# Designed miniproteins, single chains, part 33

Each design is a single chain, and the fold is of that chain. pLDDT is the mean over its residues in the fold that is shown.

## One batch from the design tools (miniprotein)

Design m1082
Fold by ESMFold2-Fast:
Structure m1082 (fold): chain A 116 residues (1-116)
Amino acid sequence: ALAKDANGRTALHKAAEAGDLEKVKELVRNAPLSFFLKDNNGRTPLHLAAENGHLEIVKFLLDHLSKELQKELVTAKDTNGRTPYHLAKENGHEEIVDYLLSINPEIASLKDKAGK
């Protein structure tokens, strides 16, 4: 559903953070553009999946999009200027880092608000 809680999070944000791939698939089928919805911290479901190491969810979310929309989603910045790449790298999720770089290698050159 597209309904947001007090933190601006949808059911898709929560499923992506929890690693619930079956729930992610169900929610995407019912609301295909919910991938672009940001919570109150500016984070998409892709940010939360990348931060928590859920490679299969990262791939599923991106595989549902055109190459142009994939590039848009992987360059989306949270309120701290961080992309999904930054969150995956900070948390040591190397396979997600490599996958995101294969979509758009320019993300490695993007800096957050701390200049990192």
Scores: mean pLDDT 83

Design m1083
Fold by ESMFold2-Fast:
Structure m1083 (fold): chain A 66 residues (1-66)
Amino acid sequence: DDYDRMFRFFDKDGDGVITFEELRARYEDAGRTGDIEGMFAEADKDGDGVIDFDEFRAWLDARQAA
């Protein structure tokens, strides 16, 4: 599905989490700018410094609903 595809796109090393550095690097590589810090903080609900697949899906569902 789209969530799995997008998650794999950001999860460069396939370890099942997205780090802040990976998210920022992908945005910069795509020529996009934005509040990467805010996006990451919003998605990282448990505050452990990484985004797992469940957090990523929940964040996208919330963004799509808004």
Scores: mean pLDDT 71

Design m1084
Fold by ESMFold2-Fast:
Order: sequence, then C-alpha cells, then structure tokens
Structure m1084 (fold): chain A 96 residues (1-96)
Amino acid sequence: ADKNGITPLHLAAYNGDLEKVKELLANGADVNAKIKEDLDTKKYPDFLPGDTPLHLAALRGHDEIVKVLLENGADPNAKNIFGKTPEDVRAGIYIP
C-alpha cells in the first residue's frame, strides 16, 4: 500500500483487471484494505477515504471482479467516508 492506503488490489479492481485481481488475492492481498483520509484527490479523484477494492469495482461496474472479491471475503457492508456500501456506490445512491 502507498501512504494513502491505496493497494495494488484497489487499482486492479478500479481498472477492471480481473487477472491481476486474482493474482493479488492468491498472493495474500488484503481484500478489505481501506483508503486513508490523507488521500491525494488530485491524483485519484474517483477514490474516497474508506473505499475498499469492492467499492471501486462496484463504482466501475466490474461485476465479475465484484463476484471474485466477494468469494474471497470482501465485506459487502463496508462503508466509506460518506457511509456508502459497495452496493450503494454501484446503484448511484445519493447521500445528502
């Protein structure tokens, strides 16, 4: 992970790289890794503090990656800084 808590698994999930997601999980990547609040938003504008790889896969609509992450123990109830779960992010639910 970098200083912002962004892991290779976050990036692979966001980019839709299914083979890389599977490789990283096989090598012990933390499926529930969370992005930290000191995030550089200029470098990663779509990433939010508290986002897990599952949030990013759901945001991008990478359904097969969502499935693989869930099969590997991803928490579907994890909440990011706005209280959004991965399903909320996929559905485009607005938080006032």
Scores: mean pLDDT 77

Design m1085
Fold by ESMFold2-Fast:
Structure m1085 (fold): chain A 84 residues (1-84)
Amino acid sequence: VALSKEFKEAFSLFDKDGNGYISTEELGHVMRTLLGQNPTEAELQDMINEADIDGDGQINVEEFVTFMSSSVAASYGLTLESLT
């Protein structure tokens, strides 16, 4: 299934290195710079755990799309509208 332009655009904001994965550091940076949030390491780990289906500690594109569709992402203000 092809991803929408919006999901790819949002993912690119997190995936600075273009390696296809989002780390807790990249997530925290976006939360601080774009959303004005200051999440703790525990909060970042909770967000990763919600998205990280395979348990590798990183979010790939498929996991990111699933997470962005969750109520957890919305509760942090992390929506497509906030990122694009």
Scores: mean pLDDT 69

Design m1086
Fold by ESMFold2-Fast:
Structure m1086 (fold): chain A 115 residues (1-115)
Amino acid sequence: SELDRQLLQAAINADPEKVEELLKQGADVNARDARGRTPLHLAASGVPREGDKETVEVLLKAGADVNARDDDGYTPLNLALEGLKVAPPEKKPIAEEVVEVLKKAGAEVVPSLVP
């Protein structure tokens, strides 16, 4: 739906206020993009950003599946750990906070699915 598409975009933007607004409007917290990624995958992935931790916390509070797998078989924690590994030193604290929040919520790392 359009609300679900907007939620996925707000998660990409690390915009926790917009995420909360869209969830209150009935957006599906477990909506999936064309690659099977949920809002939680998108908030946990990429270069660490201001608002990433709060966005992840809002999604988890709304009932996001902490161990959802995208089309490549990755969980949000897999993507957060990849982001932490490649983050520049000044952004590592943000990535570490996201990893900590996910782990406290019961997130698991899936083993490499590459044969």
Scores: mean pLDDT 85

Design m1087
Fold by ESMFold2-Fast:
Structure m1087 (fold): chain A 120 residues (1-120)
Amino acid sequence: LNEELLKAAYEGKVEKVKELLEQGADVNAKGENGATPLHLAALYGHEEIVRILLENGADVNAKFTEDDTSSPTLGWTPLHLAALAGHEKIVKILLENGADPNAKNNLGLTPQDLASSLGY
């Protein structure tokens, strides 16, 4: 159920995301490196899934959790990933839902730093 939600968010399957949430999937489920469905939807540009997840109580400021290896994605929020990928509409949705534009990832970078470095 939770693994299926992560996969549906990654693959952009809007109706499957809705179905899984109705079946009681954890909207804040954590996969590998602590990635949530919102991280995956934000990274891969799935705007409608981002909206659905936020409506169902997704943590807009979720961070990849620290583990035994220093992952380059550690401390990244959905807003960092949307900014990195250049998904301007998703950046706006996340900010409207309380995303912290000043959150620093493990590299000391904010979402705005990432957007600026990529010319977005």
Scores: mean pLDDT 78

Design m1088
Fold by ESMFold2-Fast:
Structure m1088 (fold): chain A 79 residues (1-79)
Amino acid sequence: MSLESQLLTAIRNGDLEKVKELLAQGADVNAKDADGTPLIAVRDAQGQTALEVAEANGHKEVVELALENGADRNAVEIW
């Protein structure tokens, strides 16, 4: 798996230590897929982004860490 895929999974799960580890390894919170879609803006089967799942589950420290590292909450087309 890519660093970015692991980062999104860690954010969604609220795994603060894993998010810190992956960011230290150079994972980019604003990385884009092959179509130019920011991975942070990708919605799951429930229509939620990784940050929205973390926020809904109360993982405040993970959300803050992602935002401090430049995560773009508005990185969706036309929003």
Scores: mean pLDDT 72

Design m1089
Fold by ESMFold2-Fast:
Structure m1089 (fold): chain A 59 residues (1-59)
Amino acid sequence: LSGAEYLVLVLLATGKSQREIGETLGISQATVSRILRRIMEKLGLKSREEAREWVRRNL
């Protein structure tokens, strides 16, 4: 994962919403959504729900 992708995943793991992640990183919520889609593609995940589960089990 890129540094931005890693930070988005870590912040998601802390329970932050996509909006809150965007505010924390100084990027738009839409950019956070794009980064999450890219992460899901790289990790073979099918949904945001699977992405959150992956984070809970692997981070």
Scores: mean pLDDT 77

Design m1090
Fold by ESMFold2-Fast:
Structure m1090 (fold): chain A 110 residues (1-110)
Amino acid sequence: AEELYEAAKNGDVERVRELIAQGADVNAKVKIGPFEITPLVAAAMYGHAEVVRVLLEAGADVNAPMLFNGKPVLTALDAARLSPKGAEVVKILEEAGAKPSDIIKALFPL
């Protein structure tokens, strides 16, 4: 779980593929202080488009939110939209049916 998160955060596509082949849970959340983050959200935050594609192909939940103190705060789509390298990731996530979080929807309804 932690190894897949680190590989996704670093954009290490080959390591992500190896960990998935070894049976890593692509939907496992890693606890980083008050945050619980999926590999998909991490890849989206750091703008790693190819890692995002690999994780989605492996069955990653496109709409799984990052949690803050157990509360959902943002999705991979929200994270990609906030990233300066997120344009290609936004396109991939939207094509996969990604939706913004309810919190972001309430703050930015358009």
Scores: mean pLDDT 81

Design m1091
Fold by ESMFold2-Fast:
Structure m1091 (fold): chain A 152 residues (1-152)
Amino acid sequence: MMRVLVVGASGVLVDLLTRIARELGFEATGASLADPSLAELLKAADLVVAAFTMIDGQIPPHVAAGFRELLSTAPGIPVVVVIFVGKDTPDEVAEAVAAEARDLAEAAGADVLDTVIFRWDNNDVEFNLAEIERLRERLRRVAEEIERRRAE
């Protein structure tokens, strides 16, 4: 059974992504970037889901620093980068922040397997359910890729 560590600064986003990973049949644990057990959880993980939030069109500097520190302790760890944005965030802004988050994880020595722009609207349940299903499909493909690399 694949062990997934979901890490982020937003407890609501970490809880959501951890639930999605468990519904896919993963052994998923959610943790804050400030969690003192992160280094032990990371050593036990087969995959990290790195959950980024955007404030004013950028990754907050303390979140960027926390992910650089964390991921540099486990070079070559498989990572899915998830950037959480509002539904109406311009594609150019969302793609630029997603690229920044990816480059940050790769520069920290992570094996970035996917980068997902996760859009959200508190007033559009149907849109949110469609975004959750897209994320589920992406996480399945990453799991199949990790299992394939282990079988070679």
Scores: mean pLDDT 88

Design m1092
Fold by ESMFold2-Fast:
Structure m1092 (fold): chain A 153 residues (1-153)
Amino acid sequence: MDELAEAILNGDRERIVRILQTEFGLSPELAQLIADDVASMSEAARRHLAELARRDPLGTLIQLLAQVAIRHNRFDEVVEEMTRLLLELSPEEIEELIRSVPSAVIAEAAARAMEERGLLELANRAKALAIGGFTTPENREEVRQKMLEILNA
């Protein structure tokens, strides 16, 4: 049953939080931030997101986590949680995700997931993308501001 996609389509915060905690093991705080962000979306944006969530629930969740990192300044918590979720994907699916959604947060999490698998060449490529995308602790706020500008354009 497309329970997440229906909860997204309806903007049902309580149902989104429950699904994100029970099916994906998200923290209560990250699940609530995602549910609040989704409920604040236009009906057209929720419909599009629900269509994505029907095809790729995990890739859709990873994109929502990347937006939470940027909007709510939750980079470290999101990178940790996203690394855990990316360990369920193949290296090829992780490379496709980075190509489809250019995000420094996704690139940093992907580098960690590939390193934990011993895929050092792919981890170094993802790290180079993350560093070039300004993911160092010293410039993380600058990355956040630039990404907020892109998300609001």
Scores: mean pLDDT 79

Design m1093
Fold by ESMFold2-Fast:
Structure m1093 (fold): chain A 100 residues (1-100)
Amino acid sequence: SRLEELKERARTTSPFVLSLLTLVEVLGDVNAKLGSNGDTPLHIAAASKLPDAKEAVEVLLELGADVNAKDKLGKTPLEIALEVGNEEVAEVLKKAGAKL
């Protein structure tokens, strides 16, 4: 599957991408809501300051992640990226159609 192909590419170079894709595989839904705040994998990636966070966002969007998904606090991945100062991730999300 495309998910398995992406995991194999991430295996040696992108540990956060691999971890997040493994989570998506276990959940069976790229848009699954997690934790008390109802965060999607895209929210988790947008909050990350890890070196492969941008790659994680790009891969999740390729897999059909909802760029405008809201958590239980009404926050989108773009709002979270801006709050944590993740400018490169915010730019990727805006190009993918994210709105504030």
Scores: mean pLDDT 85

Design m1094
Fold by ESMFold2-Fast:
Structure m1094 (fold): chain A 65 residues (1-65)
Amino acid sequence: IAELKEAFSYYDKDGNGYLSGPELTALINDSELDKLDKSQIMDRIVAADKDGDLRLNYEEFVTMM
């Protein structure tokens, strides 16, 4: 959990506290989560980002997991 927060901050290059769908997907791919968990979370991100303009802060991201 704490490691995900640190990774989120690492991917938040502009420091605005939000990540786009592709950035969230990259974070999950680089995480130490199980392959099955990664696949399920990525599917949820893709479903939420169907319009290509998804932006989540850390709390929203954790809620989606």
Scores: mean pLDDT 73

Design m1095
Fold by ESMFold2-Fast:
Structure m1095 (fold): chain A 103 residues (1-103)
Amino acid sequence: SAELNEALYQALLNGAPLEEIRALLDAGADVNAKYPFGDLQLTPLHLAALGGDKELVRLLIEHGADLNAKDNRGRTAVDWALEFGLEDFAKYLEELIKEREEE
């Protein structure tokens, strides 16, 4: 629902505990919904990349997050991590993508 999606994005923006984020996802918040962030349209996975939060990434993947989701400028979470100098986090995402493509 739109209300659950808004609650999820507010929780992500405010750095809410993983327990709260899990509860919103379990309640039916869309893990792949896009939220306006300035002039951008970001998924929860893009927001996780801004924070470099590997535990949040695992939670989002558990709920069906698309690791290849692009923002409105064609950028993935890996692209975002690299842009912000989060090289170790970018490598973590690239390894997850590779593992999912190779079974």
Scores: mean pLDDT 80

Design m1096
Fold by ESMFold2-Fast:
Structure m1096 (fold): chain A 62 residues (1-62)
Amino acid sequence: LREGDIVRAVEDFEARSEDELSLKKGELLEVLEVLDEEWALVRSLETGETGIVPKSKLEKIP
């Protein structure tokens, strides 16, 4: 994953802090920043909300 990638949530994820973004399976997002090996900052294309999510929950769309 890299900045500008369009990704899909592969499964639900529930945010545990205000900095995290909750995901619904099938949700489309834009990667804003890859923070490290495990986390990325994303923006939901459906809601416009931003937050950090585990990279393992994201799949890059071709």
Scores: mean pLDDT 82

Design m1097
Fold by ESMFold2-Fast:
Structure m1097 (fold): chain A 112 residues (1-112)
Amino acid sequence: MLVYDRNLVLFLPTEDPLNDELFRAVLAEDVDAVRELLAQGADVNAKDGYGRTPLHLAASLPESERAVEIVRLLLEAGADPAAKDDEGRTPLDIAREVGNEEIARILEEALR
């Protein structure tokens, strides 16, 4: 599971190093780094080479207290919960696919 989960959450780098650092912080479940990078002006709605936003990646993380907090931080920073990746999936679609029930609930509330 862990090796497969890492492969699923890998991103293609953006052209902006600050946005790339934001994607890495999300994948590392580093709540403090996510907060600091957003404060530095990282684009919360940046898209990787697969059309995925930081919120898409957070929704795909193994469900933990840190992953839930990252989802909340991204939404508070103005992340679009309706954003679609290159496959037409929203963060909610990803959370449901991977079984992240609490994250899916948070995303459903954000879409209302």
Scores: mean pLDDT 79

Design m1098
Fold by ESMFold2-Fast:
Structure m1098 (fold): chain A 152 residues (1-152)
Amino acid sequence: SEAGEYFRLGNDYYLEGKYEEAIEYYKKALELDPDNAYAWHNLGQAYYKLGKYEEAAEYYKKALELDPNNWQAWLNLGQAYYKLGKYEEAIEAYQKALELDPNNWQAWLNLGQAYYKLGKYEEAAEYYQKALELQPNNEQARANLAEVQAKL
């Protein structure tokens, strides 16, 4: 379909790092097929890559209205809220991602970072430890755990 061709072009531009062109073609795909949850999600990712976190969050929410079981979109929504300093909203989104995929070490790490920003260091340490249980060689999780332990 023409919508499918625009969606593929958007993906091709996204993979080339051409995020403004990717946005143009994802929007064209969505004009023809507004129920494409993947196109809404990818549109959000392209805006996120451009540092447009408010727009990214809005398009991730559109994707999640269509497909609430997309744990990647919940994770990405949380990351967009985190960049906006909306740490409580980031926590809610990360928790939904973890309800769908509890073995996601990135979501545990990000959950810990959001609790750290709220000054909740005991909870941050617990979630960093969960990330390390799933990925023991994760240098970022190890560094974050050491930093938060210095706050306790």
Scores: mean pLDDT 94

Design m1099
Fold by ESMFold2-Fast:
Structure m1099 (fold): chain A 94 residues (1-94)
Amino acid sequence: GKEQEEKEKKLKIFKEAFKLFDKDGDGYISIEEMIYVMTSNGEKLSEEEIAELQQIFNELDKDGDGRVNIEEFVAVLASDDDLLEKLFRILFGM
């Protein structure tokens, strides 16, 4: 349906944006670098938003190395509409 198509578009935008943050081209993003980028653009993430991001990253970071696979991150966003909307607003100002 229309809502599913909009969700898929947002997920694709996230995947493309995450590839830009993946400077090494290995398909992984540093949790610390993601939080830094999100906070460095002059918008302060709320304590709640930072906690949500850390929780998601920790669920995906099974090895505890502080790195998250881009495709697995996108899959988590695909399962949580509220989180997808929050992150899209934070990263893209919408």
Scores: mean pLDDT 69

Design m1100
Fold by ESMFold2-Fast:
Parts: C-alpha cells; structure tokens; sequence
Structure m1100 (fold): chain A 62 residues (1-62)
C-alpha cells in the first residue's frame, strides 16, 4: 500500500540515496525501511530516495 505525504520542512539529502525536497512538496511513500527512513518518490521531480520520517506528514492512501 502506498501513502501520500507532504514535506513539513526543507531537506537537503546528505548521502546519494537521500531525497532532497522543499516544504510543501508532495511525496509518495513506497516503503518504511526503518524507524527513521521511508523510501519515497517526489511528485514534483519524479526522483526516488530516502526521506526522514520527521520531515514529512502522512496524508493518506494513494
């Protein structure tokens, strides 16, 4: 099951597998990889990567 989320803050990826995004960007959450990280896709850019769970708000199912 995929979830729609919105970024609650700007984030700059620190590693190559991390996604960069701006506050208000919409993300599709594909998989929770651990307690801190989700694998997500940006609806703005189409890029995939890891996003920190603290920087997003889950809106619901897609």
Amino acid sequence: MKLLAVATEDYVGKEPNELSFKKGDKLILEEQVDAVWYRARSLKTGEEGLVPITAIKILGEV
Scores: mean pLDDT 83

Design m1101
Fold by ESMFold2-Fast:
Order: C-alpha cells, then structure tokens, then sequence
Structure m1101 (fold): chain A 113 residues (1-113)
C-alpha cells in the first residue's frame, strides 16, 4: 500500500497523529506528487485535503495545509466525487463545517473556484 493511500484513510478518519506521521514519511520521498489524487469508491478521485474538509476535521485540515501549500499544492484543486467536481472549500461549505471553511479561506482558497 502506498503512503498516500494511508494518508487518505487517516485524513478521512481525522486521525491527526497518523496524518503527522505519514506527512513526515512523505517528506523523505522527493518524488511524491504534492497534487496527487486517490480514487476512493465512496469519495471519488480526491486529495487528503478534500476528505478532511468534507468530514470537518479541522486540525487535520491545518496539518495538510501547512505541509502541502508550502510544497506548491493547489488549494483550489478540483476533486471528482459522487456529488460532482468540488474544491475542499465547497465540500466544507456543503457539509456545514464552518471552522474548516474559515481555515481554508484564511489559507487562500477561492470561494469562486
């Protein structure tokens, strides 16, 4: 199993400690794609940020933003899920996660993306 696949699971579940451990391991691989998406049958083709934002895991969202944005990840990246093409911001808004919405906007997410 790829480290990225484990990160998707940890982000989906809100497992902050596991997210931090996996980010440290990913940092050791200079070839990993910071914009990499994973296919999940329930959530579609998404990033860990999409999953954490959809499920309202505020502290995981913060950890992922710190790690991935510093490495050039696109905060407005479109995930292709069962509810259509959505950004992390739109998923947080649609699921009522107000604190996650505020965190994403502070990090530079475009509400019109």
Amino acid sequence: NSLLGELFRAARLGDLEKVRELLEELDKDPSFDVNAQFYDPEYGTVTPLHLAARNGHLEVVRALLEFFLSRGADINQIGKGPDGDKTALSLAEENGHKEVVEELLKAGADPNA
Scores: mean pLDDT 82

Design m1102
Fold by ESMFold2-Fast:
Structure m1102 (fold): chain A 63 residues (1-63)
Amino acid sequence: MPERLARALYDYEAKTPDELSFKKGELLRILGRDPEDPSRLLARSLSTGRVGWVPARYVEVIA
């Protein structure tokens, strides 16, 4: 299926306005990857609806 779902492994506080803050256990929809930086994913929070960059190492893709 085209949609990918991820779960936050750790709490994260956004360091820039284009990053997403989240808590451990939150569900995120993965919208894309940064093609030049594999450590970055573009995600949407399922709890808040906000979109932002997240560190790939802080999330686990589950679907």
Scores: mean pLDDT 80

Design m1103
Fold by ESMFold2-Fast:
Structure m1103 (fold): chain A 114 residues (1-114)
Amino acid sequence: MSPLGQQLLRAAEVGDAERVRELLEQGADVNAKDANGNTPLHLAAENGHLEVVRLLLEAGADVNAKDNNGNTPLHLAAKNGHDEVVELLLEAGADADAKDNNGKTPEDLRKESE
């Protein structure tokens, strides 16, 4: 993984929108993956960082990227109850019917977290 990709993953996880913008301008891979197959969009969505999610989608992030468990960013946002992020991902073309490796949709994970 490139150093810029690792920095982008960290900035997305903590919600540092200014740092995300700077790293994307420097040519960081918007679809960089960590050891678990998480992209910056997965980490931002999991943590409810709405502005970072918007920046990553504008930069061409794969809205339907799957981590090593088959989770899309929509699965992680739904599981953690980040309703505004869920809405933004769906507007960006996220597949609401996508199934993880256990056959669960984002809505299934949202219900299990209630």
Scores: mean pLDDT 89

Design m1104
Fold by ESMFold2-Fast:
Structure m1104 (fold): chain A 73 residues (1-73)
Amino acid sequence: REDPTPLDISLAVEILREKGPLSPGEIVKLLEERNPGRKLNVNSLSRWLDKLVKLGVLEKERRGSTTYYRLAP
């Protein structure tokens, strides 16, 4: 599995803008659908999403045991 590129992170933000709150696993699935043959490391994606939360670009919400990410208002 590959670490996300800056392009993957930019596409993840765009997907979150269009589709609302998503888990890291759902984001990975959508990114892999855009680039068939790549397999992304979901844990590495989560770390990048957490950095964007710290920068105020994204928000975290937890629903049960699953963490969802969305664009900050």
Scores: mean pLDDT 80

Design m1105
Fold by ESMFold2-Fast:
Structure m1105 (fold): chain A 58 residues (1-58)
Amino acid sequence: ELVVATAAVPKTGPDEVALLPGERVEVLEEVDDEWVLVRSLATGEVGKVPKSYLAPAP
């Protein structure tokens, strides 16, 4: 599933990936109610991001 970052996502831990606003990512897995595992389409980096920063890609 492709989604887009709605705001800048900070990298605060080693398991996380930083995203810029408008950056597209592929959802690989839902970790819990707050976090998803994604792959950045720009960098190929895999990590967790908060679900609240993501919206469906157009």
Scores: mean pLDDT 77

Design m1106
Fold by ESMFold2-Fast:
Structure m1106 (fold): chain A 123 residues (1-123)
Amino acid sequence: MMTPLHLAARDGDLEKVEKLLKEGADVNAKDLYGRTPLHLAAEAGHLEIVKLLLENGADVNAKDDYGRTPLHLAAEAGHLEIVKLLLENGADVNAKDDEGKTPLDLAREAGNEELAKILEEAL
């Protein structure tokens, strides 16, 4: 079930994310699709929220119910700086989703060629 932290991370509400984490919100809570707040922030392109969640112990390699990591979602969405930040924090560039696709495969399918080069260099 979506927590207030999921909603704040999705919506880009940095002040609310900070407040909820200080109040003891579970940084790794999963919604009905197995997604963490980090998945939602990474997909939505909220760089400062991604950074804050990682600083508070977010699992960089958490998999949703489709086997997708935050790196898969950021790569598909074309969020270059978030992809770099996730890789710097130990994101598994070789992670495969339930269709056998890596973040590189999703970046290429989405036409994100600059992102694809960065992921290829991280292999």
Scores: mean pLDDT 91

Design m1107
Fold by ESMFold2-Fast:
Structure m1107 (fold): chain A 124 residues (1-124)
Amino acid sequence: SDELNEGLFVAAELGNLELVEELLKQGADVNAKDKNGRTPLHLAAEAGRLEVARLLLEAGADVNAKDDNGRTPLHLAAEAGRLEVARLLLEAGADRNAKDDNGRTPLDLAREAGHDEIVALLEA
């Protein structure tokens, strides 16, 4: 239901692991999209919620899902400086060369934001 998916977006962004587990068990769509085309994995990645991001990936989250701006979870982790989530997403098969609607890669966003450790990770 829309209410169940709305709860999943909030729980993922806040890093409430127990609530994410419960909502998924109740049939929340792990790949549901909000008003901006963002999935729970996008929200967890931007917020740096490592264990929630791991659980969502184990539950079948699309690691390369694109929001309404063509941004993947890896784009959002890179822009926000979320090093450990960025590493997890790459290990899960995230496309490091994905371009958003402005032609920017996760590496471009990390450089513009000054996140040197993520720049090093994405250049490896």
Scores: mean pLDDT 94

Design m1108
Fold by ESMFold2-Fast:
Structure m1108 (fold): chain A 64 residues (1-64)
Amino acid sequence: MVFDLEYLGKAIATFDKDNKGYLTAEYLREKLGVPQDLIDEADIDGDGRVTLEELQKLLAPLKP
């Protein structure tokens, strides 16, 4: 998992071009084409911001 998180972290950092440590829902929809329901799941705080940790937790379960 450490390696998976490292690779995912680099990809997420690439998507976070503003280097603010999180992505807005609008960025995810327009930049990555992420559906709103997935954004809602990642946005645990409900503040419209998806942190890198929230994204990694969504992706972590995908490693069978």
Scores: mean pLDDT 61

Design m1109
Fold by ESMFold2-Fast:
Structure m1109 (fold): chain A 57 residues (1-57)
Amino acid sequence: MLAEAVEDFTARLPTELSFKKGDRFEVLKEVNENYWLVKNLKTGEVGYVPRSFLREV
């Protein structure tokens, strides 16, 4: 599943990804209702992101 950032996000934990609005992700795992494990398709980085900052594409 692909997702796209709807807003910029700055990581607060070392396990989280920072990203920019419009960045696209491959969703690797839906960890819980609030956080997904994703791969940023632009940077190749893998980490946790808040679900509320993403939309499915």
Scores: mean pLDDT 85

Design m1110
Fold by ESMFold2-Fast:
Structure m1110 (fold): chain A 53 residues (1-53)
Amino acid sequence: SDEEIREAIRLFDKDGNGTISVAELNHVLTSLGQQPLSDETAQALIQVFVRQA
């Protein structure tokens, strides 16, 4: 779900990154027990959540 993905991105932002790659997002999702996303889907979600700031 998008809520879980948003939390994953926030977890990375906690370190002051402010940026997350598709590979990093998939790594976090797998760590949370989620399925890895396709490159296109992951990119779209990252862009949406970053833009929402």
Scores: mean pLDDT 66

Design m1111
Fold by ESMFold2-Fast:
Structure m1111 (fold): chain A 57 residues (1-57)
Amino acid sequence: KKLAKALRDYTAWSEGELSIKKGEVLEVLAENDDVYLVRDANGRVGLVPKKYVEVIE
């Protein structure tokens, strides 16, 4: 599976986005040019801007 790590905190401001904390590991489910669709360790799914995460696997 493809994993990404949060580089900094991100607070969701629109419906469909996911709030994340720096250092959190996320599963990447899909992507486009600007965002990843990710799943966190608690099973929450949402969009996160690519600039807030680094792909690690």
Scores: mean pLDDT 83

Design m1112
Fold by ESMFold2-Fast:
Structure m1112 (fold): chain A 106 residues (1-106)
Amino acid sequence: SLEEEIAAGLDVNARDEYGRTLLHWAVIEGNVEEVELLLSHGADVNARDNYGRTPLHLAAELGRLEIVEVLLSHGADKNARDNEGLTPLDLAKLMGNEKLVELLSK
């Protein structure tokens, strides 16, 4: 399990070939429990992949409202820009997610 791998010394901030950490993938999968577990074990909430995307960018694009709230509570930078110059708010607007636009505009 992920908990057993972390206990065995897994680097939670290791980047794969996409520049993504386990936190990026937990967000893509929509796994709130894994997101919370990774953040509690020192996952970088603002880690950038090869596209300059943070976990918050991916959560906003995928409409992961609960995960957006969790990431913001752990200090996610809502003003971070990806390699296209887009913020998480810009992605929420592009996807037409009115609840996320409201949340990210605060």
Scores: mean pLDDT 90

